# Ledger of designs, part 38: designed miniproteins, single chains, continued (5)

Each design is a single chain, and the fold is of that chain. pLDDT is the mean over its residues in the fold that is shown.

## One batch from the design tools (miniprotein)

Design m17378
Fold by ESMFold2-Fast:
Structure m17378 (fold): chain A 60 residues (1-60)
Amino acid sequence: SLEEEVRRLEEEYEAARKAGNLQAAVDALMKLARKYREMGDLEAAERASQEAERLRRELQ
């Protein structure tokens, strides 16, 4: 289900953040944003996209 996919991606994001892997964290957030949009949670999707963009700028 979409909810289970979101939980998995949230765990993936948390693990990446804990490991300091910014690239993996960005990837997980981008996937989370897509899943939130599919669920109709536009606010959560926007927050995830903004966080991913911020972290991506830190990488560059």
Scores: mean pLDDT 85

Design m17379
Fold by ESMFold2-Fast:
Structure m17379 (fold): chain A 120 residues (1-120)
Amino acid sequence: MLEVTESGGGTFAEGSSATLTSKFTGPVEEILSVSWWRQAPGKGQRWVATINKSGKTSYGDEIKGRATISQDWAKKTSYLNLSNLKKEDTATYYNVAVIISPKSHGPVFVEGEGTLVTVV
């Protein structure tokens, strides 16, 4: 079974940069796409970025130009680089892997527990 673990959160200065990391354990060959989502206090969960199996990327309008998503399949890792951090970027960031398994008959979503980013 695929497992997802996020890291790289912490307290960051406004205007600085952060790199969030998601580590995968298990069959990474089943991953169809990987997405980063965030949930801030008092707000709903918001989409940040997606990278698919072919390396195609897409970004949410609120973060476009300030985020870069990438993958290193050899290291079983996905990265989210955030630049020019704002206090409004304070949120728990979640990585969601979409997998396709012969047993599922459709896509299955595997989500980690998240990593907290606080901008001061």
Scores: mean pLDDT 84

Design m17380
Fold by ESMFold2-Fast:
Structure m17380 (fold): chain A 56 residues (1-56)
Amino acid sequence: MVDPKKMEEINKEVKEAPEEEKLELLEKLMKERGILSEEEWERIEEYRKKVEEKKE
């Protein structure tokens, strides 16, 4: 359900963000621009938690 054009614009904005903020900014932009459904949003949140677990 991802719009390739919108995703490309989001990725471009995220690319310029600091590494620590990239995931948070990506999630924020995808949610704000209606790229993902609630189910897909929950999956991203789960993925983010796993990434944080790797840092521990």
Scores: mean pLDDT 67

Design m17381
Fold by ESMFold2-Fast:
Structure m17381 (fold): chain A 62 residues (1-62)
Amino acid sequence: MSAEEAAERGYRGGYLMGKDGVSPEAAAQLARRQAEEAGLDEEGQERAKKMGYEGALKGQAS
């Protein structure tokens, strides 16, 4: 999985979780963990974390 693919997956997953009332912090940590388990470096993990957070905020607003 590329860092870009992990970020996109993190955002989309976060969006769905946010719609279900999951906190942005929890969505971000899950996205980071998924990127880590996929073998991405620290930069890829942090990018996925940020995108999961942003996705969850957007999901809560929808």
Scores: mean pLDDT 86

Design m17382
Fold by ESMFold2-Fast:
Structure m17382 (fold): chain A 55 residues (1-55)
Amino acid sequence: MEEKLENYRLLLRSAIETHTREEVERVKAILDADPSLTPEVKAELRAYADQLLAE
């Protein structure tokens, strides 16, 4: 779980740094559809994505 969580965080950082808001939304959709992530982990990653978009 922890390794997968860090991989998603890296994808979100990469998306915001090199791509548009649409790419961040695409990554959010992928993590929301991932059955191996708990609802709590998904909420944490969504909050992280929202924080990055606010920067």
Scores: mean pLDDT 74

Design m17383
Fold by ESMFold2-Fast:
Structure m17383 (fold): chain A 67 residues (1-67)
Amino acid sequence: MRVVTTETLTVTLTEPDGAVRTATGVSVTVEEDGKVTRTVGEADLPPVDPAAVGTVTVTREVREEEL
């Protein structure tokens, strides 16, 4: 049995100077025969101003697959 969990993370940050930064990352976790493998895609944010206002959205999908 294989369990595939996909998580999509979207981060939107507004800095005090009005600059808007958006980053999207996707992680896929596969569990098979008690082994867990995680692959993480693009989500790299530079250091941000502490006064920045952010919104984070996470979407999770789980799929079970038989042999």
Scores: mean pLDDT 67

Design m17384
Fold by ESMFold2-Fast:
Parts: sequence; C-alpha cells; structure tokens
Structure m17384 (fold): chain A 55 residues (1-55)
Amino acid sequence: MSEEEIVQKAVDLGIELLKAGKSVTEAVREAALYAREQGGSNEAIAKAAKLVIDA
C-alpha cells in the first residue's frame, strides 16, 4: 500500500468516526493508529491526523 493510500484510508476512518459522533481527539487517535499499523511514515501519520483535525 502506498503512503498516499495509507493517509487516505486513515482520514476516511477518522471522518467516519466523526460522523458517528466520536470526538475529534478519538478520531485523530484512531486515524494515527491505523496509519502506523499500515506501516505509514511519521509524515504520513502526521498528515492523516492534520486532515482529520481540519475536517
């Protein structure tokens, strides 16, 4: 899986959690954990977290 795909999937997960009524903190945490588990770089993890915060 590419870095771009990892970021996109992590962001999609975070946005789904926000739509389900989870807090921004919970959505960011889950998105960051997902990106890390998929082998994402520190940059990819940071990008995913930022995009969820900005959502």
Scores: mean pLDDT 82

Design m17385
Fold by ESMFold2-Fast:
Structure m17385 (fold): chain A 108 residues (1-108)
Amino acid sequence: SRKLELLEKAKEYVLKAMEKLGASPFEIMVVNQAFDELKKEIEEGKEIKPVSDEELAALSPRLRQIYDEAVKLIEKESTDEEEKQELINIVRQILVRADRLLRALFAS
């Protein structure tokens, strides 16, 4: 499935960005959980609504830093403009879910 291939490729870009930024094992765990949640939603045929620029702007500074680095890697390494857009959209979906998980863990 092309959707699953793009999903795995987007995950690789997020993990590469996290490695460059010195992400902790905890941060990697949260992103992996967010990825698994998104993958399950896609496999269950749920409607995935686009992430708005407002939602992206509301990410924690650390997740925004990971987003910016992942986008730079995608823009540098991908040669297909349509694929770049699809990968960036998936990265946005992963990081918004990661933000929700972090907010749930630290809600007091």
Scores: mean pLDDT 85

Design m17386
Fold by ESMFold2-Fast:
Structure m17386 (fold): chain A 116 residues (1-116)
Amino acid sequence: ASANMKKLVEIILEIFDFLIELNKDDPEVVKELEKYRERLLAAYEAGASMDELLELAILALLDAIRKMSKEKREEFLEYLDKVVEEARENESPEVYEQVEGLRTAARGAAKGVERS
């Protein structure tokens, strides 16, 4: 795996860890997030492409956002803003673009829930 791939996976795992902690009062949400985390790690170790890893991460984020309260969604989106800004400052453009893509997907999902 490239250094960029490793960095992206590390950031995605930190996002999952944040979501698990944020949702610790919701055992079913935690269980599904833990399954997605395991699937992501297994896929990465099996040599999955960046696109496949990103698709798994997006799917996990969309599922979690739909199940969270409004307050938890707002806290998660604020967390993602910080993650994106840190990636902009500290990571390669390639890693930053993928992390920004995750935030874009998450914001879109949150807006979808609020309209339903």
Scores: mean pLDDT 86

Design m17387
Fold by ESMFold2-Fast:
Structure m17387 (fold): chain A 72 residues (1-72)
Amino acid sequence: MSADEQASEKIQKAIEYAEKGDLEKAAKYLQEAAKLLGVDPKDVATGVAGHLVAQGKITKEQAKKIIELTEK
């Protein structure tokens, strides 16, 4: 399994948890994906959370909370 495949699985889990309202688990999976990709967790969280807001899957407040939680 490549690092890109592992990161994609973690992003998918983050999306599922965000849609369920488990923002802390969503942030954790985004942090793990960012580590695999060698990028800033905030950039991954901003992109994924922004996409979910655009699709009406989560609120702007939930997106902001996910991004803040990736700073832990």
Scores: mean pLDDT 83

Design m17388
Fold by ESMFold2-Fast:
Order: sequence, then structure tokens, then C-alpha cells
Structure m17388 (fold): chain A 67 residues (1-67)
Amino acid sequence: MEKAIEAIEQSYKVALYTIEGKYEEGKKLLEELKAKYSGVEETPELRELNEKLLAELRPKAEAKAAE
């Protein structure tokens, strides 16, 4: 499952961007991941991770954009 492994690695990078306070970059990378892996067999673990990251990034990116 090459694409699944790659998606997990990229999701980890999104988490790192969030920790570093780069919420806009993290959100952009997450959206790119969703587009790139559209139609790929999604595992429950990958879905849960992506939903958790998006929920964490969304309000912070919105607060930054509202500036």
C-alpha cells in the first residue's frame, strides 16, 4: 500500500506544521493530500487522523485569516 504509507507520512507533516504554528501551511497540505489520494482505499485509522487534524487546524487557520 504505497499510497497509504505516503499519505500517513504527509499527515505526520501536517501535524508538525500545526505544532510549529504554521496552520495555513498545514491546512493547505491537508487539502492537497485529500485531492491526491481521492479514490484511494481509505483505512479507518487514516480517516480518523485526517478528521482530527482538520478539526484542529480549521479554527486556528480561520482566526489567522480573519486578521
Scores: mean pLDDT 63

Design m17389
Fold by ESMFold2-Fast:
Structure m17389 (fold): chain A 59 residues (1-59)
Amino acid sequence: VEAALAALREGRPEEAAELAREALARDPENRAARAVLVHALRLIGRTEEARAEADKLLA
């Protein structure tokens, strides 16, 4: 998830979301990757998708 975090820090939320989705495809239980995806989706303005992903973190 380091690459996804770096993309967020560098102001590339679309790339961060893509990298986080790739990490989740390899490990669907990766909470760090899902948290990055939530943050990236909110920055992009996809608030409904971000909410759905956040709900998965809360179980």
Scores: mean pLDDT 79

Design m17390
Fold by ESMFold2-Fast:
Structure m17390 (fold): chain A 68 residues (1-68)
Amino acid sequence: SPVHERITELMRRGVELIKRTKDPKLKEELRELIHETNEGLSAAKSDEEMLEIIDRSEKRLKELEKKI
């Protein structure tokens, strides 16, 4: 499913950035983003809610990546 593929890629990318960055503050922000995303996805009641969470998390991940 497109939702599952986006979740998988988002998590993969987040973990990659955590491994790549040496900045402890960025590592913490990335870990927090992954944690909050997983909590939100677990609480989501519809694919629409999951997509909104994914969209927000993808935007935040791109912002954090620019700091690396």
Scores: mean pLDDT 87

Design m17391
Fold by ESMFold2-Fast:
Structure m17391 (fold): chain A 64 residues (1-64)
Amino acid sequence: MAEIEEAVERVLEARKNADSVALAEGLEELLRLLRGASSSQHRRVAERLGISVAELRRLQALME
């Protein structure tokens, strides 16, 4: 969980700074960490990012 929380914070920081490269890298790391995560963990991450769980799943599909 600590690794997922840190990855979420990196994504949020990249969004604040409008750093598209850091955002892409942080999001890619976060999605890898979520590969084996529970549905509740996906929901919490989606809520923190301000997106739906469906949108989060779509982003995961784009990495496959």
Scores: mean pLDDT 78

Design m17392
Fold by ESMFold2-Fast:
Structure m17392 (fold): chain A 97 residues (1-97)
Amino acid sequence: MEAIKKLLEGAKEDPETAKESLETLKKALEYAKQGDITGLIGLLIRAIGDLIDAERNPETPEGRIKALEGVVLVIQELIQGNLEAVEEAIKAVEEAL
């Protein structure tokens, strides 16, 4: 998955952002397991906002942008009902840290 690739590239370049991304993905998975679509959409909107803010700031590390792009893509997959994508993303990031 493109999302997992971006998260791994982000984790290698910016481990702190990768840890924050891992916490966001774990929360997204919890919302999905509870059927909390509103909570999941709220996380997506927040992640998109963080990505836009990161892209607007030329001082933002490329690793942070990659990690945030990965988070957005994984949450979009989860909203489409692909829980396996989030579980794979969490495992990949944990193995990289």
Scores: mean pLDDT 80

Design m17393
Fold by ESMFold2-Fast:
Structure m17393 (fold): chain A 82 residues (1-82)
Amino acid sequence: MPDPKFIEADLYHIGGVIAEKYGDYKTAAEWYEKAGDLYVESGDYRNAAIAYRKSAEAYRKNGDTEKAEQMDKKAEELERKA
C-alpha cells in the first residue's frame, strides 16, 4: 500500500523542481523543506536528506543563508541514519 505521506512528499518535491525552474527559489525551498519533513514521517531518510539539501540550495539562491544552514544540518543528521 502506498504511504500517503510519501506520495505527498513526492508531490512537494516535484513542485519544488518546477518552482526552481521558474526562478521562484523561495517557494522551491519551502516545498523541498515540506517534502523532506514528509519523507522523514514516512521513514524515507535518504529522500528526506536529498530534499533538505535541495531546500538548502534554494534558500541560498534566495539569499536566506540562515535557513540554508538549518536545512544542511537536518540533511546531515538524516545521512547519519540512512
Scores: mean pLDDT 85

Design m17394
Fold by ESMFold2-Fast:
Structure m17394 (fold): chain A 60 residues (1-60)
Amino acid sequence: DSRQQMLRLIGQILSLIGEIWDLEQQLKKETDPIKAEELRQQISQLQKERDTLMQQLRNL
């Protein structure tokens, strides 16, 4: 069911967007360069997951 798949993907994408936003807010306040790099790596991984799900959504 494409509609159920679409709604599931939208929900997952919105969850990832929220998590990315939270980590970006943490990064803006981070003064430790090591922790800042760890946050950037986490953000990059979540952005990759978001983009994959967005691609799946576009192909529905």
Scores: mean pLDDT 88

Design m17395
Fold by ESMFold2-Fast:
Structure m17395 (fold): chain A 101 residues (1-101)
Amino acid sequence: GSDVVEARDVRVRIYNEKGELVAEFELPPIRGASGQEVFDALARHLASLADKLGLDKAIAEVEFTLVNADGSERRVRARAVITKNADGSWTVEYTDVEEVP
């Protein structure tokens, strides 16, 4: 609907603890009722990618176009630290969220 926020052209780069690039992904568009819902959905995708790669700790760089409910667009770059907890759950912490022109 008109009140939906969307991340488009979502590109993900996954690095291991040594800072080595291990994989690149393009994700389908991510939609939510707010920017927070979009970032929460993105975090779940990032944890799933780290799990698929067999990584217990990873750093993700994500670049996407954020489309607001009013149709305005911003290009966003975000960094996330992804950690597998001892109980098998995942923690995803966003660091360095910035807008690119």
Scores: mean pLDDT 86

Design m17396
Fold by ESMFold2-Fast:
Structure m17396 (fold): chain A 73 residues (1-73)
Amino acid sequence: SSELEEKIKKIEKEADEKLKEKLKKIKEEYEERLKENPDKQRELAIEYTAEVLRAIGEVEQEKLEKVKKLRAE
């Protein structure tokens, strides 16, 4: 139904906004750590990549669970 589609779009928009906020914080923390430890650039880049992937996975999992719950109703 169109109502279900609208609810899914809302979940997707909220997930997108949440991911943007998380990625902004991760980027800011990475940049701050890099300024303090320029000699650890490779290690910090690996940690940054891992944190980004974790944030994406967490948001996608939450989105999936919310969509599943709506479709089961």
Scores: mean pLDDT 87

Design m17397
Fold by ESMFold2-Fast:
Structure m17397 (fold): chain A 61 residues (1-61)
Amino acid sequence: MTEDARKLLEKWKEALKNGDYEESIKLAQKAHELAREAGDLYLETEAQQVILESEAKKKEA
């Protein structure tokens, strides 16, 4: 994993805990793009899952 993408995922977790689902989705999308650019299939899959989770939580809020 790239360090930049990992930092974005950490910020995503903080945004989720703060209830900022829009920021959470944006951070996850940035991590997804970085993973795609790096060809990191593991990180790309992880970022895709956190995008879906953030969208689901926004719908529940």
Scores: mean pLDDT 76

Design m17398
Fold by ESMFold2-Fast:
Structure m17398 (fold): chain A 68 residues (1-68)
Amino acid sequence: SLAELSPHELLGRLSEAIAAGDEEAALAVAEELERRGETELAIRAYRALLARFPDSEAARERLARLEA
């Protein structure tokens, strides 16, 4: 479960998901960081996700809310 991983391990999973082209897995990692209140890491994760998956409406909407 992602909930049991450290922030460092979550960033590793994000990198793996982005490299694999797995948008759903990348989004799940960013959402877990957001759920934990790791706002700065979540912002970085959503930005990294959007660089690979620019059409991700979910990531764009969540990033906009976090930067408000």
Scores: mean pLDDT 88

Design m17399
Fold by ESMFold2-Fast:
Structure m17399 (fold): chain A 78 residues (1-78)
Amino acid sequence: MEEAERLKEEGRRAFEEGDYERALELFERAAKLYKEAGDLKGAMEALLGAYAAARRLGDEERANRYAAEATKLQQELE
């Protein structure tokens, strides 16, 4: 899905620039689109990006939620 890939790339760029709040928003949006499309691998990658951004923001509760969701999707890919 082109839109989900675009959002993931923008999120990665925002993360590299230190804009973790923007990165988190973009990764969350990408994960939603990947899940709606049934692309579990894409969703997992986007959720791991959201996890990393949440960790940089010091939001441990939100980070743990993204990590749990990514782990669940990874188990579905086995």
Scores: mean pLDDT 84

Design m17400
Fold by ESMFold2-Fast:
Structure m17400 (fold): chain A 72 residues (1-72)
Amino acid sequence: MYLEEGRKAFEQGDYLKALEYFKKAIEEDPNNAEAYLEMARVAKEMGDEPLAEYYIKKAIEVDPNLEEAKKL
């Protein structure tokens, strides 16, 4: 499952690999708000605040009740 593989890569510090898996999760299910949220977390760890904000907005657009996005 792409979300699980992305999280494993993120835990290992492989942010580029994590982004690849989360992109695949979104390609498989464009309404996967959690995948957008995980991409936002990776972007924050990479220091890319504009990219993180972009993915947070996408996550909320897919799921407006996603409280996790507000905590990022």
Scores: mean pLDDT 80

Design m17401
Fold by ESMFold2-Fast:
Parts: C-alpha cells; sequence; structure tokens
Structure m17401 (fold): chain A 78 residues (1-78)
C-alpha cells in the first residue's frame, strides 16, 4: 500500500472504534455519549475522504463521505 492508502486505512479503523464505542453507549442508554462518539467517527471518515480525494480515489472518498453523513444523521436522532 502507498503511505497515503495506509493513512486512509488507519483513519477508517479509528472511525470504526468510535462507532463501536457509540453503539455501546447507546445500549447503555447514554444517548448523549453515543451521539458524541458517532460525531467523532464521522470526523475521522471525513479526514479519510479528503485524503482519498487528494490521491485520486474519488469513489472511495464518496463512500466515506456517505458513511460520515449517515453517522451524523444517526447522532442527530439521539
Amino acid sequence: MSPEEKEILELEIEASLYTMAGSIYLLMGDNEGAAEYYRKAAEYLRKAAELAKSIGKDDLAAQLEKEAADLEARAEEL
């Protein structure tokens, strides 16, 4: 993998960890905590999307932006 592709993967992994933490908080009835972690996950996905665009991976960037938007929408529902 290129260094940029590795950075994208690391950002995606970080986003996944925050998404899992958000889901755990939601199961515990902490809607505010869940929303905060989902927003953090979305920020990491946006960083990954920007990096993907910078290396010409437009399809990947679009998917990551969609995932970020979906997480923010979920956070707004809480």
Scores: mean pLDDT 88

Design m17402
Fold by ESMFold2-Fast:
Structure m17402 (fold): chain A 60 residues (1-60)
Amino acid sequence: MLEELKEETVRRLEEAGVPREEAERLAQKVVDAARLWGMSREQAEQLARLEVEDAARELA
């Protein structure tokens, strides 16, 4: 299950300046949304990357 995606998303969020606890929550939301919407891993990864990029730009 999307554990690899979650770990990668958390790491990227941390690099963007998001605290670990919040990064984990955000990554979990993305994974949860992917499950609820029935997204494939590729779609979920793309969504997660976009969310991380957005957060990075706002925080940077």
Scores: mean pLDDT 76

Design m17403
Fold by ESMFold2-Fast:
Structure m17403 (fold): chain A 62 residues (1-62)
Amino acid sequence: AAAHFLAGLEAYAAGDYEGAARHFRAALDEDPSFATAWLNLATALRRLGREDEAARAEAAAR
């Protein structure tokens, strides 16, 4: 999970929001209780204009 999460942060910092979302999803496939990864996924999805998916990711973090 940690390696995928770091890759997601790097992609997000580079402006690759699609790549960031894929990496955060990979981290969550390994650990679905990783609340921070759900929140970062929601942020990346919002950057992509995918508001409904972002809202669901935020709900999963809670």
Scores: mean pLDDT 83

Design m17404
Fold by ESMFold2-Fast:
Structure m17404 (fold): chain A 89 residues (1-89)
Amino acid sequence: LEELEAEARELEEELAPLEEAINAALQEAIARAREALEAALAAGDLEALAATFLAALREALAADPRLSPEQAEKAVRAAELGFEGQRLR
């Protein structure tokens, strides 16, 4: 747990200069996947919620010309670790 939190923190620090681009991708991912996210929430399926969001986020980040493929993958990894941390708390 602590090691995953440390990894997430390091990724967040590395990605901090790209925060605006990542936040824009997060908003786009939520908007694009809204129906599927709402369905997962209504069903109480938190695993499906996380999987749906992460897939949409990966697509939104990959489509953003401000991010390299490597930076996009690091942002997805940070989001994955965030979900894992939330599930453990």
Scores: mean pLDDT 75

Design m17405
Fold by ESMFold2-Fast:
Structure m17405 (fold): chain A 72 residues (1-72)
Amino acid sequence: GPPELSEKQRKALELFKKGLEYARQGNFEKAREYVLKAGEELGDPEAGERIAEYLEQGNLEEASELFGEALG
């Protein structure tokens, strides 16, 4: 199977999932808050900002792909 996630990667994934749910609800302020925290957990705050921008644009596919890249 795929490699097991580290503690920080697991926290980032849970934060990202919450961000996606808020984005689906149209709550982009909360979505941004959670994905920025996810980026911080991964040591990549720039990725968090870019993910938030894609979510605000309604581009959930690009947001998810960029998060996957940030996970490594």
Scores: mean pLDDT 83

Design m17406
Fold by ESMFold2-Fast:
Structure m17406 (fold): chain A 68 residues (1-68)
Amino acid sequence: SATQEAVKKEVLAETNKKQDELDAEVAAGKISEEEAQLRLAKESAAIAVKKQAAAGLPQQNQGLLDEL
């Protein structure tokens, strides 16, 4: 579970950075709060997938194993 815990920490850290960036754009009037929430949801999902893949977790990359 150490790898899963490390991935969770990385996902949380990257998601928090993205949320701060989006909140700043909302404050600047560049995007709406609804757009920021939608982007955060999409980006957090993408971050989770990428971090799990980068960590080399076999169970998270079952689709890759099916290609081999």
Scores: mean pLDDT 73

Design m17407
Fold by ESMFold2-Fast:
Structure m17407 (fold): chain A 89 residues (1-89)
Amino acid sequence: SAVEAAARGLLEAAAALAAAGSDPNASAATVVGAALAALGEALDLALANPDADLEAVLRAAAEAVEAALRGDAAGALAAAERAAALGLG
């Protein structure tokens, strides 16, 4: 199903984000890239799942993008992790 495919994509992106965020040798660009990938997958899942709180996912995604634009890799990571958690339920 579309929900199952989107959930798989988000789980894979969330795992990559966790790996990047916990890697002391990861660049800020690597962490931001993983965060943006994870929020894209979280939005895809929220759009496919009628039970998802789309507004909450969109707010977390906006925070992640704003943090990324400021060069705040830690803020982008935290907001993307929140978006992923909201997308998964």
Scores: mean pLDDT 83

Design m17408
Fold by ESMFold2-Fast:
Structure m17408 (fold): chain A 98 residues (1-98)
Amino acid sequence: SAIEKYEREIEEDPENAEAWLKLGGAYLVEGKYEEAIEYYEKAIELDPSLEAEALALIGKAYFELEKYEEAAEYFKRAYELSGDESALKAAKYAEELA
């Protein structure tokens, strides 16, 4: 599975930020939102260049957990780094549900 593949990559190289990001994505697809957030945060710690992408994905995970205030904050942070209007729209929608 994708999870087993990325877990093996991390066991061999725990500093592989891209593998942590991909592991988070695999957990997000499986509906394991809290674990996905932890892995995305680890990816940011290891490689700050992944921050904008990872923050948007953390926002999505919080949104799926119905933690709309947290989701909005992460989407706004992603927008501030990327300028991606889709992140701003996601933040505004989450704020309406909070």
Scores: mean pLDDT 90

Design m17409
Fold by ESMFold2-Fast:
Formats: C-alpha cells, sequence, structure tokens
Structure m17409 (fold): chain A 97 residues (1-97)
C-alpha cells in the first residue's frame, strides 16, 4: 500500500540519520549524548518496521528527541534531533490516518 511504502521510506530516513549520528559521535565533546540520539533514532526506525508499530512508543521517542533538540549545546545534535522528531511525528500521523 502507499501508506506502507511511505512508512518504510520514513523508517529508512530515520535509520540513515541514526547512522550519521554514530559516525560523528567521536568528534563531539559529549559522545554519549550523540550515542543516545543514535539509539533513539534506531529504536524509532525498528519500531516503524515492526508488523504493528507501537504508536505510544513512537510518541515517547518523538518527545525525547524534541527534548534533545531543545537542551543540547551541540548545534549538529539539535538539528539531527529536530529532523528525527519531525520524521517520527510524520510517521505517527500516517499510522493514525
Amino acid sequence: SEKQLELEIIAAMIAMLAGLARSIADRHEDPEEVKRLAELLQEAADTLLSPNPDIEKLKEVAERLREIAERSKNPDVRRMAEIGAKLVEEAIKLLEE
């Protein structure tokens, strides 16, 4: 279905963003923050690719990504968290339609 394809594309984009976060972790003053971001993004991607995506879990991940976007001192981490949160929020909207 078109909806399923859109969800798979969003999951792929989130997984790619998680990979980018992992690749830059060693270049930042707080590598654990970047690693946490990557883990949250990967969790969202894995959840979206499950047979029955847990919407409440996705909402929790989106909230945590928004918190990182607001509180991180690193501009790259903030931007990646904002992009990740928006992608997860779009996936939730598709799942609730």
Scores: mean pLDDT 87

Design m17410
Fold by ESMFold2-Fast:
Structure m17410 (fold): chain A 70 residues (1-70)
Amino acid sequence: SEEELLEEAIKKLEELFQKALETGDFEKAQEEIKKIMDELSEKLSEEYLKKFSEKYQELLDKFIEEELKK
């Protein structure tokens, strides 16, 4: 289902941001995130794509705040 695809994509997104915080390799995370976004654009409706984009922005903002603490 689209909900399951969205949940799995969000989980992978969270893992990618966590790994970027640990390794400092945000470029690698950006490449993987772009790949996820490209795949989801083919599989998800506009409503679910919007939910993913909103979650991505929340996680990105959190990532930036955590990096600024270092």
Scores: mean pLDDT 81

Design m17411
Fold by ESMFold2-Fast:
Structure m17411 (fold): chain A 68 residues (1-68)
Amino acid sequence: MLVSKEQVENALVRLYLEGKITPEQASKIGELLKTKGELLSLEQVREIALEAGVSEEVAEELVKMLAE
């Protein structure tokens, strides 16, 4: 499955509002997304979240939100 950067950004807003990620983590993910194409695999999204310092639990929740 492929997801757009917009779908990832919308999911990050939800996680931020739920208190599951920090503004610094969201910013780091945004910078990493700039290095990728318009479409991302779920595994690429997971790896980006982990590289930004997001916990494995929250990274898996992000992937589940996008896999709908």
Scores: mean pLDDT 81

Design m17412
Fold by ESMFold2-Fast:
Order: sequence, then structure tokens, then C-alpha cells
Structure m17412 (fold): chain A 56 residues (1-56)
Amino acid sequence: SDISNLIFQAQLAEKAGDLVKALELYKEALRQAKKAGNSLTVKELEEQIKKIEEKL
């Protein structure tokens, strides 16, 4: 799915140390998850975004 692909790309960016790019990709995944009504994915993405923002 588009959401799964965005999360995968975000994880690759995070492993590469590009936290800004990872954050942008996770935020786009969150936007799409909210539109899809996927409450579990929304919560997981919000927690991941918060953790990355705390490292910046």
C-alpha cells in the first residue's frame, strides 16, 4: 500500500541518519493513515514522529 511504502522509505531514511527526510515521510504516511481511518497506524506513526522530533 502507499502507506506501507512511505513507512518503508521513512525507515530507510532513518537508518541513513536523514532524520529530516524520515520525519517528512512519516508525516505523509500519517496524513494518509488519517484519511484511511486506520487508528492503530495513526497512533504508531504519531509516536514514531514524536521520537524523531525529540532527537532533532
Scores: mean pLDDT 87

Design m17413
Fold by ESMFold2-Fast:
Structure m17413 (fold): chain A 56 residues (1-56)
Amino acid sequence: MLARAVSDFTARRPDELSFKKGDVVEVLERGRDGWWRVRLGGKEGLVPASALEPIE
């Protein structure tokens, strides 16, 4: 499943992934705590679901 970033996000922890507004990420896992595991290019990490918009 694909999602698009609605805002920039800067990773604060090693398990988080930074992205820019407009980046398209592959959603690997949806956490129930509002953090999703995504892939962007060759990198994987946790990002806040509130910064993403699903695009299928």
Scores: mean pLDDT 82

Design m17414
Fold by ESMFold2-Fast:
Structure m17414 (fold): chain A 66 residues (1-66)
Amino acid sequence: SELDTLEEGVERLIEQAKKQSAEKIREAAEQLRKRIGDYSEEQQQLVERLVEELLAIAEEQEREAR
C-alpha cells in the first residue's frame, strides 16, 4: 500500500540520516515540518515520527562532537 511504501521510506531516511552531519539532518527535519500539511493524516503521523527521530539523531551527534 501507499502507507507501507511511506513506512519503508521513513526507515531508509533514518538510516541515511545517521551518515549525515547534524546540520544536514536538522535542515532535512525543518523542510519536512514545513511540508507536513501536504500529507494525509496517516502520513502526517509518520512524518512527525521521522522528524522526531531525525532531531534525536542530530542531538546525539552534536553531544558526541562536544
Scores: mean pLDDT 75

Design m17415
Fold by ESMFold2-Fast:
Structure m17415 (fold): chain A 60 residues (1-60)
Amino acid sequence: MTIEEIKEKVRKAAEQLGLSEEEKEELLKMIDELAKKGYSNEEIAREAERALLRAYFRKA
């Protein structure tokens, strides 16, 4: 999975979960930061999924 694919999935999932534009931006920035720090695409995808769930639960 590429970084672009992860970002697209996160954007769609955030929209599906009803997250705010600010929260979507934070998730996308996190993906870029993890990539710059040398995390694998697999690890980045896992962290993005966890962050999506946490944002959803905080919103609820």
Scores: mean pLDDT 79

